# Ledger of designs, part 71: designed miniproteins, single chains

Each design is a single chain, and the fold is of that chain. pLDDT is the mean over its residues in the fold that is shown.

## One batch from the design tools (miniprotein)

Design m2614
Fold by ESMFold2-Fast:
Structure m2614 (fold): chain A 82 residues (1-82)
Amino acid sequence: MYLAVVVGEAEDEKKAEEAARAAEEAARQTPGTLSTTVVVKGNEGTVISRNRDEASARATAEAMKEAAEKEGVKAESIVMEV
């Protein structure tokens, strides 16, 4: 099993929430995504996606990062085996 994680820092809390929602939706639409968890604290957001395989995790990480960046948030993504 693999995790795809995106972390972003926004201009404000409202923007962090919007970017986190966009990233979560992108994860839901990516094949191989099993579950998503969202954590927003102040202007920082984290979205964690559990994926069945590495290819799905990489695709999900890219989709989540792209979605967050389209909302104007600078985001970083990581993929890890668990």
Scores: mean pLDDT 85

Design m2615
Fold by ESMFold2-Fast:
Order: structure tokens, then C-alpha cells, then sequence
Structure m2615 (fold): chain A 70 residues (1-70)
């Protein structure tokens, strides 16, 4: 079923977002205790990249949700 395939993809994307949110929380915790400016910059850049990845996955979810509600 086409609908079952779309549902599976939706669940996979949700899982990926949850994993990225977990990574983001860990990086935020590291950032709060880090005193080295170079390390802070690297952590901030990693958080920014995760935020971008989450936004792209959210766009894919929105597109799949539109297809499921067609």
C-alpha cells in the first residue's frame, strides 16, 4: 500500500528528528560547561548544523503529510 510506505517514511523521519534533538541537547549541555573559546565555537557550529538538518527533515514531513491527506 502506497499509504503504508508513506507512513513508514513519516515514522523514520520523526525518529531521525528525535535523535537529532537528543544530540542537540547533549551539545547544549557541553556548551554550558565549556570554557575554551575554540571549543565553544565548534559546539555552536555543530548545533547550527543540527538545527538546519531538523528544519530540512520537518520540510520532508510536511510534504509527506500533504500526500497522506490528499
Amino acid sequence: SEREELRKRLLELIGEILDLIGERIELERKLKVTTDPEEKKKLEEEIEEIDKEIEELKKEIDELDEELNK
Scores: mean pLDDT 86

Design m2616
Fold by ESMFold2-Fast:
Structure m2616 (fold): chain A 89 residues (1-89)
Amino acid sequence: AEELIKKAKEAVENMRKAAEAGDDETAFRYGQEALRYAQKLMDAGKYDEAIKIAEELLDVSNEIKDDLVRGVMTLAAAVTLATAKNKKA
């Protein structure tokens, strides 16, 4: 769980840096990586951690400049957040 949380946070941080640089392709790749770690956290029963990662991922997704990439990533992050909140309840 600790290793998954660390990797998820690193992926979100790398996504933020790429988005800030206008590198939407790199931001999308790190976003997909963060989504995979959020799913692994949910599979491990770490719903609070998955919620935090999904919320940060949703926030970072709004910084992506390309409308299509932003839309796809925002939707994926929102679905992941909703799923994690539902699993916790």
Scores: mean pLDDT 84

Design m2617
Fold by ESMFold2-Fast:
Structure m2617 (fold): chain A 65 residues (1-65)
Amino acid sequence: VSEEELQREIDEALALIVYAITVKYTPDPQEAADELERWAERADKEGHPVLAEILRQKAEELRKA
């Protein structure tokens, strides 16, 4: 696999881990969504746009619950 493909897979795995931990320790869906958005903003600033996108998608899902 290319370096780009490997980085995408890593970002996807990290997003799942961050999501799972956030939901486990933040039982309120609105607070969990806010926490995920904070992680996404940090990910964008650090150059992880795929990670940021997945986290924002998960935050939107939680807000609609």
Scores: mean pLDDT 81

Design m2618
Fold by ESMFold2-Fast:
Order: structure tokens, then sequence, then C-alpha cells
Structure m2618 (fold): chain A 92 residues (1-92)
């Protein structure tokens, strides 16, 4: 269901945009909680959000992206594609 997948990608985009505008612990927690919901992977609960690079590395590893600890424009584009592919495989 493409409409459900696109809703989740829009949720990601909203959370990431908020994080870019204000890189607060609250916005990092919101993005982490979204990723746990999407992946059902509790490994994200063990990430130290005071280490932003560790959090970004964990995201990159879980979605099979280049691991450099930086969520640049190309990484975000690849992550959105990876989220779409993951949801297409795992949504009923």
Amino acid sequence: NESEIEKKVKEFDTLFTALVKNPSLENLQALRDFLIEITKDDEFNNVDLNDVSEFFITIQQNFGLEVDGVLDENTVKALKKAIRNYLAEHLP
C-alpha cells in the first residue's frame, strides 16, 4: 500500500526537518522512537543520544548505507529510499 508507505516517509521527513532546525535531545528521541516503530528493532533503545555520530552510524548500519556518522543530503535521500523499501517488504 503505497499511500501508507508515503505517510511513513512524510513522518520521517517531518522529524528529520525538525532535527535539522533544532538538534535537541527531544528531536533526537522523536526520530529514534520513529525508527524503533518502523524497524521493530530495540537496538535503537541502547543508542546514546548524547553521541549524535553513534546514533547516525546505527541508522546507517541498520539501513545498509555508507557508515560515516553524517546524515548529509545524499544519505537522507538514500535513507528515505531504504525506508520505502523496508516498509514495502514488511507492511501486510
Scores: mean pLDDT 76

Design m2619
Fold by ESMFold2-Fast:
Structure m2619 (fold): chain A 66 residues (1-66)
Amino acid sequence: SVEQLRKLADRAIDAAAEKYGLTPEEVEELRQKADEVIEKHKDDPVAALREISRLLAEFIKKKLSK
């Protein structure tokens, strides 16, 4: 369900925040982007998970490059 997908995204974002020291503002930005991805792929949860995983990886890579 969409609710389960949001819970999975929230857990992944929270884990990344603890590991990489994301600010509350960065966490909120990631959650907003994840919600947009979930709405975009409402009928394809596998595509939503792949895009969220890519989004998280790209965000972390960008943060670590600074």
Scores: mean pLDDT 80

Design m2620
Fold by ESMFold2-Fast:
Structure m2620 (fold): chain A 97 residues (1-97)
Amino acid sequence: SREELLAEAQESVLLIGLAMERVIAKKGDKETVEEAAENAIRLGEQLLAHPGVSPETLRQAAELLREIADIAEKKGASPEVVQRLRDTAERLEAAAA
């Protein structure tokens, strides 16, 4: 149905958003990486709230959030935001099971 196709398209847009935030985090300064981290957490939460997200997409999102967490940690982002990224990734991984 169109509703199912729209849901699949929305899932893809959220995953693309996470990939973009990873690129921004990699290239940005500390302030940019903290903003990218907050956006990534929000996108991960939207995926968790979205019904019928595929296990593969949830696992890909978890991997992107872990990569963003590693970048944020290396760039000196707050330990709190790094932990929130890792917690969100773990929740996405758990949802994929």
Scores: mean pLDDT 88

Design m2621
Fold by ESMFold2-Fast:
Formats: structure tokens, C-alpha cells, sequence
Structure m2621 (fold): chain A 55 residues (1-55)
């Protein structure tokens, strides 16, 4: 699914040393391009922020 593709992209960027802001920017772009709802996009961004914050 689109959500899975976005999640995999975020993980890959994280592993490659991308910043939280870069990851969030990319996943928001992909989610919007993929037609995800604002609510789904918010959940994805929240997940990325929580993951980065926990490091």
C-alpha cells in the first residue's frame, strides 16, 4: 500500500542518515501525491517525529 511505501522510504532515509525534517518533508510529499487524507498524513508525521525523538 501507499502507507507501506512511505514507511519504507522513511526507514531507508533514516538508515542513510537523513534528518527528521528531511524524512518528514519526503513522506508528506509522497502521502499528498498518493492522495492520503490529512488524518493519515498527520499519523505518519507523528510516527516519524516520535521515532526520531526517541533516539
Amino acid sequence: TIIEEITLTAVKMFEEGASAEEIIKRVVELAREGGLSDESIEEIVKGVEEAVKAK
Scores: mean pLDDT 76

Design m2622
Fold by ESMFold2-Fast:
Structure m2622 (fold): chain A 80 residues (1-80)
Amino acid sequence: SSSIQQMGTLMERVERGAREAGRRNPEVREELERLVEEVRTAFSNYVSASSSGDSTSQQQARDDFVSAVTRLGQLVDRAR
């Protein structure tokens, strides 16, 4: 499914950004790692919800994923 592929690609991209930010700013590495785990958890939940066929669960999981990615991206931007 295109949505799972898109979310997976975005997850890989933000994980790479977090790794680079943590390499340059070791002081925020633990917070970055925590937010990466939140993104991974949200992605796993989205994949599970997509398999369930429940549109409400799918929308909630998508919103949770977007929220987690946004928080991680904000920290990566601040840690530049």
Scores: mean pLDDT 83

Design m2623
Fold by ESMFold2-Fast:
Structure m2623 (fold): chain A 72 residues (1-72)
Amino acid sequence: SAAALAAATERLRAAAEKLAEQLEKEKGITDVKIEVRQGETEASATVTAGDYKGISRYDPATGEVTSVAGVF
């Protein structure tokens, strides 16, 4: 539902903001970028900080969030 997708988008944003704060505190990275996107059937959040990039996606079919992170 649209309400479930909106709620998932807000959860992804909150998680991305928390991760950004952690990266700033632990790694001294001051240029943390958060990008949150909501489509018609999907939601995602991307955090970029120095060499770090993490992406989390909401799957409406399962109600789960999957996350992938890497260093460039």
Scores: mean pLDDT 75

Design m2625
Fold by ESMFold2-Fast:
Structure m2625 (fold): chain A 99 residues (1-99)
Amino acid sequence: MSKEELEDEVIEALIDMAYAIGKLSGDPETAAKLIEKLLPDVKSPEAKARAYLHLGEAYYEIGDKEKAIEYFRQALELARQAGNEDLVKEAEELLKKIE
């Protein structure tokens, strides 16, 4: 693993933890803010797609449906760029539920 790959894995884990903590605590606003602060340090399109999926879910829980749709669309595009079919399907299903 390169140092950059290690940093990406740590940032991905922090984003996943921020989202999980937000769900467990019932505080999606704090989860969204933590993910947004970590997002500029995410380098891979796959990791960015996952981060945008978590942001979309957090904003949906906040009640900001328009931002949730925006982030799910960004996640879908990044998942397509990454060639990750599972992330593409997840983003498409989330968009179907709220569009």
Scores: mean pLDDT 79

Design m2626
Fold by ESMFold2-Fast:
Structure m2626 (fold): chain A 60 residues (1-60)
Amino acid sequence: GGVSDREAESIGELLAENGGVSREVGIEAARNLRGVGATMAVMASKDPEIARFIALAASR
């Protein structure tokens, strides 16, 4: 199963805030990360460079 739209928005906003990217890029990254998105968001909350990398790499 995929991540829900609400979970993708919450995780995506966290990735966008920590990574300094747009909300749309963060949400797309969260959707593509699926069930791993929550774990990646926790790691991103500790390091802005990791947050930016995850958001940009996963938003393809």
Scores: mean pLDDT 72

Design m2627
Fold by ESMFold2-Fast:
Structure m2627 (fold): chain A 82 residues (1-82)
Amino acid sequence: MTYVVVFKGKIVSYSTDENGLVTKENVEKFVDNLLKKKIVSEEEAEYLRKRLLEEIERNGPLSVEEFKKLVKELDEELKKKE
């Protein structure tokens, strides 16, 4: 199913698996979508990919609520990096 999240003031779509969880594949597609739409630089895309995949490696696939929270935290971190 397709969901939306706000990132850099833009509404961005992402998908979950059949169980409503954000998997490593869904994270890769989300980051690639941000890069293709020029919402993020290649450096920012690599940072987001690393942080999101590290969370999944530690805790397994993310719920929609966990993913939205983490994306919000990463958005704030990127604002501080510039």
Scores: mean pLDDT 81

Design m2628
Fold by ESMFold2-Fast:
Structure m2628 (fold): chain A 53 residues (1-53)
Amino acid sequence: GSGLRRRLRRLQAEIDRIKKGMDELGATPEEKEAVEEAIKNRLKALEDYLKSL
């Protein structure tokens, strides 16, 4: 869809903001990477689910 690239850029900006907040709370690089991967994996699972309908 024509909106996908815009949605992905907005999502990356939100992930970056979350990671910055985690830095302020003393999170490790490994914790920040795990959160980013969890978000991206969940979105992939939701897309795959919607395509199966």
Scores: mean pLDDT 78

Design m2629
Fold by ESMFold2-Fast:
Structure m2629 (fold): chain A 72 residues (1-72)
Amino acid sequence: SAAEEQEKIRAAVLAQFAAEAQTLSVEELQRVLQALDRMIAEARKSDDPESQYLAALYEELRALVEAILAAK
């Protein structure tokens, strides 16, 4: 189904982001966190479904970056 295809794409994007984030320095990861915080704040200014989806996605990416930072 389309929903299953979208979920597979989302999972692949998250996996690629995590792999790339693993190669970043502590300073670069801190900059990524700052960028994600701004992106979450911007997405949260709108109540449309696309902005809500993006905010949730950015929060998940932020959690991945924090986990990687904690392991360094």
Scores: mean pLDDT 83

Design m2630
Fold by ESMFold2-Fast:
Structure m2630 (fold): chain A 88 residues (1-88)
Amino acid sequence: SLEEEIKKAEQKKEEAEKLIEPLLEVGLDPSYYHTSKDPEVQEKLQFAKEKWKELAKKYPTRLAVFVPLEELKKYGKKLEELKKKAEE
């Protein structure tokens, strides 16, 4: 059902948000963090190390830190489309 698809999309979006939120809260864009030589950024990366272990475990790829950001975008869009269909 549409309600079930909406619920699944919301869960996937929330999971991705929770994994990436600590990096965004410390002002890091995951797509650019590896290019920064700023000591403050490096300290914030170290602070987020625990959440990076969770990301690597859930998304075991060379792009583990980027996968939740892409999922956030994907399920955010899908959720918007599903809610519009449910209103029909």
Scores: mean pLDDT 61

Design m2631
Fold by ESMFold2-Fast:
Order: sequence, then C-alpha cells, then structure tokens
Structure m2631 (fold): chain A 77 residues (1-77)
Amino acid sequence: SPLEKFREELKRIVEKYKNGEITLEQALAEISRLVEKYAPELTPEERQRVADALERITQAYDAGNEEEALKILEEFA
C-alpha cells in the first residue's frame, strides 16, 4: 500500500540519520518531501495517521527534545 511504502522510505531516512549521514533537520526536510510525494495516494484515514505522527515529531523537535522526536519517528516507521 502507499502507507507501507511511505513507512519503508521513512525507515530509510531514519537509518541515514542514525548512521550520521544526515542531521535531524535534514531528515525532517526529507520527511516533508516524502509526505508531499505520498499524500495524493493516501486515504483520508492514512493521511490523518501521518499528520498525527508528524505533529508529535514536530512538537518534540520544537521543544528541543531530539531524542523524543527520533523515538516517535522510529515507532511510526
């Protein structure tokens, strides 16, 4: 499904961050592009699940809690 493909690509972005290949800021930028890529193919329910996860990740990042942001990313991916 498009949601499963989204999660697979998200896992790859998370792995690049964990390997030190990109910063968390760069990872979030790649995730934003990934959301734009898959949004037209997602159901309304799947779009809501993605939106809820991104809200939680963004809230943690804005609070300066990069470790919590990564944890939420890994749990969603």
Scores: mean pLDDT 81

Design m2632
Fold by ESMFold2-Fast:
Structure m2632 (fold): chain A 73 residues (1-73)
Amino acid sequence: MTIEEKVKEVKEKIAAGDYETAEKILEEDLEVAKALIEEAGKAQPDEAERALGLELARNLEKAEELRKANPPV
C-alpha cells in the first residue's frame, strides 16, 4: 500500500463517515496525514476542492477530540 492509496482511502472513509478507520490509518502513518494536507494546499483546486481538503483535516481533528471526550471502553 502506497501513501497515495492511503490518502485516497482516508478521504473516502471520511466522506462515508467512517472516521474510526480513517483515524487508525493516519495514526499509523503520519506521512499520510501530511501528504493529504499538503496536497489540498499545493494543488490548483477550485474553491470547493480546497475547502474540502481543509475540512478533511479539520474533521479528523474534531473526530479525535470527540473520541477523546468519549473514549471507547
Scores: mean pLDDT 65

Design m2633
Fold by ESMFold2-Fast:
Structure m2633 (fold): chain A 58 residues (1-58)
Amino acid sequence: SLQQRLEQVERRLALLRELVEEMEANPEKYSPAAIQNARELLALVEEELAELKRELEE
């Protein structure tokens, strides 16, 4: 269902945002590749959330 997908994606987004914020706050502790990979994962989840929200608006 759309509602269950939204809840799942929102949970994943929250966790990934926390990860990216932690990595960006401590760039000396992480490789540039690891930070970039986390950003790419975050962007993919944000795109999925945007699609689900578009379905709700329609």
Scores: mean pLDDT 82

Design m2634
Fold by ESMFold2-Fast:
Structure m2634 (fold): chain A 83 residues (1-83)
Amino acid sequence: GLEETINMFRAVAEIEAIREAVKRGDRATAQRHLDSLLETLKKLPYEKAIRLIEWAIENVPDPELQARLRKFLEEIRKKKEEE
């Protein structure tokens, strides 16, 4: 529906914002956008959230932020399996 489409666009925008902040060395801004991304991903169906997290891991060139994304990916995968 419309809300899902809006949340998908928000997630993509947050991933791009994280990438730009990382390129500038702005760790605080990158972490704020990551927190916002994780909240948006919780509002999406598991399959779409998983795909967006995987894309974010490939496209965010920061090991610490990648580790946070991988941890969240494992949490979402577990929730999907328990459903």
Scores: mean pLDDT 86

Design m2635
Fold by ESMFold2-Fast:
Structure m2635 (fold): chain A 82 residues (1-82)
Amino acid sequence: SMMDQMDSIRQRIQQSMPPTVATRADIYIDAAMNMYNNNDITGLRNIQDMVQNMRSTMSPTQQSIFDDMIRVIQQMINQLQS
């Protein structure tokens, strides 16, 4: 499920990122899950933008994890629009 994908991403971030980055990513994951459960497409797009901005500050090797997070948020948006 998309929730399982988000939990997997959370674990990968916790293993590879500094605590300050991991805490912020955790907040974004929780917000995205909450917005998805509330059918909040606008909220999901806002979180996607915040994640994209965070991604832009990361090294190339770390960006791949945030690419996965952006992809899952896009899947959430697409499912709510279907």
Scores: mean pLDDT 87

Design m2636
Fold by ESMFold2-Fast:
Formats: structure tokens, C-alpha cells, sequence
Structure m2636 (fold): chain A 68 residues (1-68)
């Protein structure tokens, strides 16, 4: 389903973002955060509030970990 595909994509982006954090790859981290925010907006427009919330939470967590 679309929700399963979006969730899978969010999981892949979270993994990529955490790898970027470990490597200090600021450019890749920024790209991952922007893509997660884009997916959150698209999920919200589709009425998938749960998936939208998941994408937003992952983006916020990655940004917070970077700022520590």
C-alpha cells in the first residue's frame, strides 16, 4: 500500500540521516531532513496523519541530535 511504501521510505531516510550524523555529513543530513519534511506534507495532504506525524518526528529528532 502507499502507506507501507511511505513508511519504508521514512525508515530508509532515518537510517541515512543517522549515518550522516555519525560521519559529520551535514549536507546529506540537511537533504534527508528536507525530504522527510516533504514526505510529511504529502502524507498530510493525502489524509495519512499517522505517516505525516512519523516523518515530522524523525526530522525533528535528527535535527535535535545534530544540535547537541
Amino acid sequence: SMSEELRKRIEELEKKGREALEKGDKKTLQEVIQELLRLATEAERAGDEETAHLALVVAIELQEEYDK
Scores: mean pLDDT 85

Design m2637
Fold by ESMFold2-Fast:
Order: sequence, then C-alpha cells, then structure tokens
Structure m2637 (fold): chain A 57 residues (1-57)
Amino acid sequence: MEEKRKEAEELLKELLKLIKDPTVQRVVEHDVRKLLEEGRYEEAIEALKKAIEQFKP
C-alpha cells in the first residue's frame, strides 16, 4: 500500500506540471487526494496515468 501511495503521489506531481490552468490543477489535486484518503490507490494511479497520456504533446 505504501508503494502504491508513493506511485500515485509521483504521478500526481507529473500531471500537475502538465496542467497550465490553476483552477483545473486544484480540482484534479482535490479529486486525487480524495481517492488517496479513501485508500483507492489503484484507482488513483489508473486515472492519473490516463490523464497524463491525454496531456502529453
């Protein structure tokens, strides 16, 4: 569980670097933190990977 949480946190940092809009950054960070608080690490990782893929040039 600790390893999955760390992976999710690192993916969140990567995603936030790709998002230019501060409002969108805040919403995304809030949603991911909520998943992490609920112990839904696998779900958070999946969502983050998909979002990063969409924001890549």
Scores: mean pLDDT 78

Design m2638
Fold by ESMFold2-Fast:
Structure m2638 (fold): chain A 64 residues (1-64)
Amino acid sequence: SLTLEVTARNAARVATRRLLAAGVPPEQAERWGREIGAAVAGLPPEDVDAAIDRLVDEALRRYR
């Protein structure tokens, strides 16, 4: 649906920005950002931000 697509895109942008700020290279940050966006798009709206925070932290632990 359009709503899920918009949520995924916005979440991907937020996740990508945070990964870039933490020193992840652009191509890798974009790939992980898209994965995180897709993973959170189906969640209730109130849970999206917390899920982005958790998944970004998990990706950074895996990277470091």
Scores: mean pLDDT 85

Design m2639
Fold by ESMFold2-Fast:
Structure m2639 (fold): chain A 70 residues (1-70)
Amino acid sequence: MEGVEKLKEAVREAAKKYPLSDQTAVEVRKIIEEAEKENLSVEEGTQRIVDVLEKNGETKAAELVREKVK
């Protein structure tokens, strides 16, 4: 689905600009896989990724993901 690809691209850009810890990268990848498997909306997938990024202290990456999915 187009929405999931947009979310993946936003995450790639955010991770490139603000490198994620290995643990955070694994958690984000699991959410993307879940979003594809469960056919989640871009809004729902984005919120789950942002929540994980913020929980792990990756606040700048979280803000960039929100910006890129608009």
Scores: mean pLDDT 79

Design m2640
Fold by ESMFold2-Fast:
Structure m2640 (fold): chain A 85 residues (1-85)
Amino acid sequence: EKAINFLVYALEHDPSAEVRQEAIKALGELALEYPEIVIPHLVKASKDEDPDVRYIAESVLRQLALKYPELTQPALEEIDKLKQE
């Protein structure tokens, strides 16, 4: 739980896109055990200013959809809505 909070803080506040990308990868692994806590933060990452950060967040969410379709379906719908803008 504290590791998740630290990674979320880095994802939302670190000025380095590379650091935010690494935070997404680590959160993606933690989402296998804590999907309800982590998935909402990956959805926020899909709205990041950096296109590479957004791409990695979407990729992780799509991988999680194979195990947690009910938790990821609303998130993927939100991502698709953002792509239309």
Scores: mean pLDDT 77

Design m2641
Fold by ESMFold2-Fast:
Structure m2641 (fold): chain A 66 residues (1-66)
Amino acid sequence: MDEEELDNEVKLALAEIYFALAKMSPNKEEQIEMLKKALDLLNSTEPTPETQALIDRIKEEIEKLK
């Protein structure tokens, strides 16, 4: 595994963590902030069906919180 592959895996894992934390947070502002951080991480990763599915889910959650 090269540096690029490792970086993408770490970003995906962090995005999943932020998404999970956002779902558990009682504060809407905090939820939106965590979702935005997850989205930024995923947008900087290599495009895969898995990352796209997570991006779509995060966008849906942000839309619900607006």
Scores: mean pLDDT 77

Design m2642
Fold by ESMFold2-Fast:
Structure m2642 (fold): chain A 62 residues (1-62)
Amino acid sequence: MDEETLDREVEEALLLIKASIAKHYGDYETAIKYYEELVKRFPDSPLAEIAKKDIEELKKKM
């Protein structure tokens, strides 16, 4: 595995974690921001598909 691929996976996970923390505290706008950043920066990631679904669900609660 190359270092670039490893760094990408770590960054994807950090964005997902930050979004999850914001969601837990009821900060849906901040959670959506982190999910949208994950989707925009890593659109081909399996985590991006999870982020897209979470964005749609959170927007329904706002």
Scores: mean pLDDT 78

Design m2644
Fold by ESMFold2-Fast:
Structure m2644 (fold): chain A 102 residues (1-102)
Amino acid sequence: NALKEAEELVKKINRIAAEMFEKALNGTLSREEARRLAKEVTELAQKALDYIDKIENPEEKKRLKRRLLSAIGLFLVAASIAGLDDEVPEELIKIYKELVKE
């Protein structure tokens, strides 16, 4: 079920983003951890988009794209707070920009 797979992937991205945000705020986010999490979030976002594109219901598809946008946005804010924007893959930034246009 593409809808369930997309929802679980978006939840995982949001969890990672929230954890990274908390660590960025308390100054405990290492560069190595940020790089590892950025790679993981990029891979999860690509998989989430693949499942979202398979969703036949237009309203659910739009809802999940919005949730994915929010989750990636939180991750990018966390990276910025930590001064680790250089560890964010260009592919993740590209995904974010494409989602913003919708």
Scores: mean pLDDT 90

Design m2645
Fold by ESMFold2-Fast:
Structure m2645 (fold): chain A 66 residues (1-66)
Amino acid sequence: GKRVVLVRAPTKELAEKAGEILLEKLGVDGYIALPGVSSEEAYEKALELREKEGYDVLIADARDIV
């Protein structure tokens, strides 16, 4: 299935910047920006996408990337 990264960040701008880097460098199929979202909320979203869409889902913090 498609590989997607959920990108947590304090701002949308940071999440989008990190997401673009991950698209280019890691070869994931897409990213979803999650500004202001907790680790727990991101994990729940990842489970939903894995179960409902069949995606291989990674979670990243934008602060570890940019």
Scores: mean pLDDT 82

Design m2646
Fold by ESMFold2-Fast:
Structure m2646 (fold): chain A 58 residues (1-58)
Amino acid sequence: SSSENAKKVGEEVGKLIKEGKLEEALELARRHIENPENSGELTAAGAALKEVEELLKK
């Protein structure tokens, strides 16, 4: 279920980005990274967070 969690978060983040809610997308990604249950997912979540940060950085 860990991979499914990362995929779900990625899809939700992608949807928020498409809707122009970049701040909410960043918050969602950060919340996922901060959850200790997601230790195995930290690398994937970190990559997603960096992608959102690059989109916010204009």
Scores: mean pLDDT 66

Design m2648
Fold by ESMFold2-Fast:
Structure m2648 (fold): chain A 73 residues (1-73)
Amino acid sequence: MAEELAKEAAELAEETARAAAAGDFEKAEEYDKKAVELLKEAKETLKDEDVKAILEAAVKAALALREEVEKAL
């Protein structure tokens, strides 16, 4: 189940990138917030520290992408 949450979050991160590329920063922010929420939930259910580290890196990357989008505004 945690892997499914991570997959959904990854799909939302892709939607975030597409929306940002299209110049729809409001839509990108909405998708990014949902992706971060799902990744946090997935991380909470995992006991494997390596998998948690990968999910944390994914959240960090999504937040960094959001920061770049905000700078472009």
Scores: mean pLDDT 68

Design m2649
Fold by ESMFold2-Fast:
Structure m2649 (fold): chain A 73 residues (1-73)
Amino acid sequence: KPKEIAEKYVKLAEEYEKNGDKQKAAFWYVQAGRAYLVAKDYEKAIEYFKKALELVPDNPYAREGLKLAEELK
């Protein structure tokens, strides 16, 4: 299920964030946000796209995902 996949991606992102790998953490937060979009959990999608942008402010996939999630909510 997309929600279970999203939770797995969040845990992976948190591990990279703890290890200081902001680029990989942001990547997996974007994947989590996308999985939450598929699950129609727009609040969680917004949360994780914002988290990715906190780590990598110019990530184009996080910016586009955030815009889409906010429009669909």
Scores: mean pLDDT 87

Design m2650
Fold by ESMFold2-Fast:
Structure m2650 (fold): chain A 53 residues (1-53)
Amino acid sequence: SLEKQITITGFRILALKGELDLAEKKGDKETAEKVREEIKKLEQQRQKLDQQS
């Protein structure tokens, strides 16, 4: 289950990085900042899950 959660979290991070790229291209600074914070949170969560595996 941990391996699956790590993989799913990785895909979520990838999707958010795509959203960040789009927000930056649109000049939507507020959305870009929010997405960066969400990416950081998920990357920290993924690291914790990886350490448990």
Scores: mean pLDDT 83

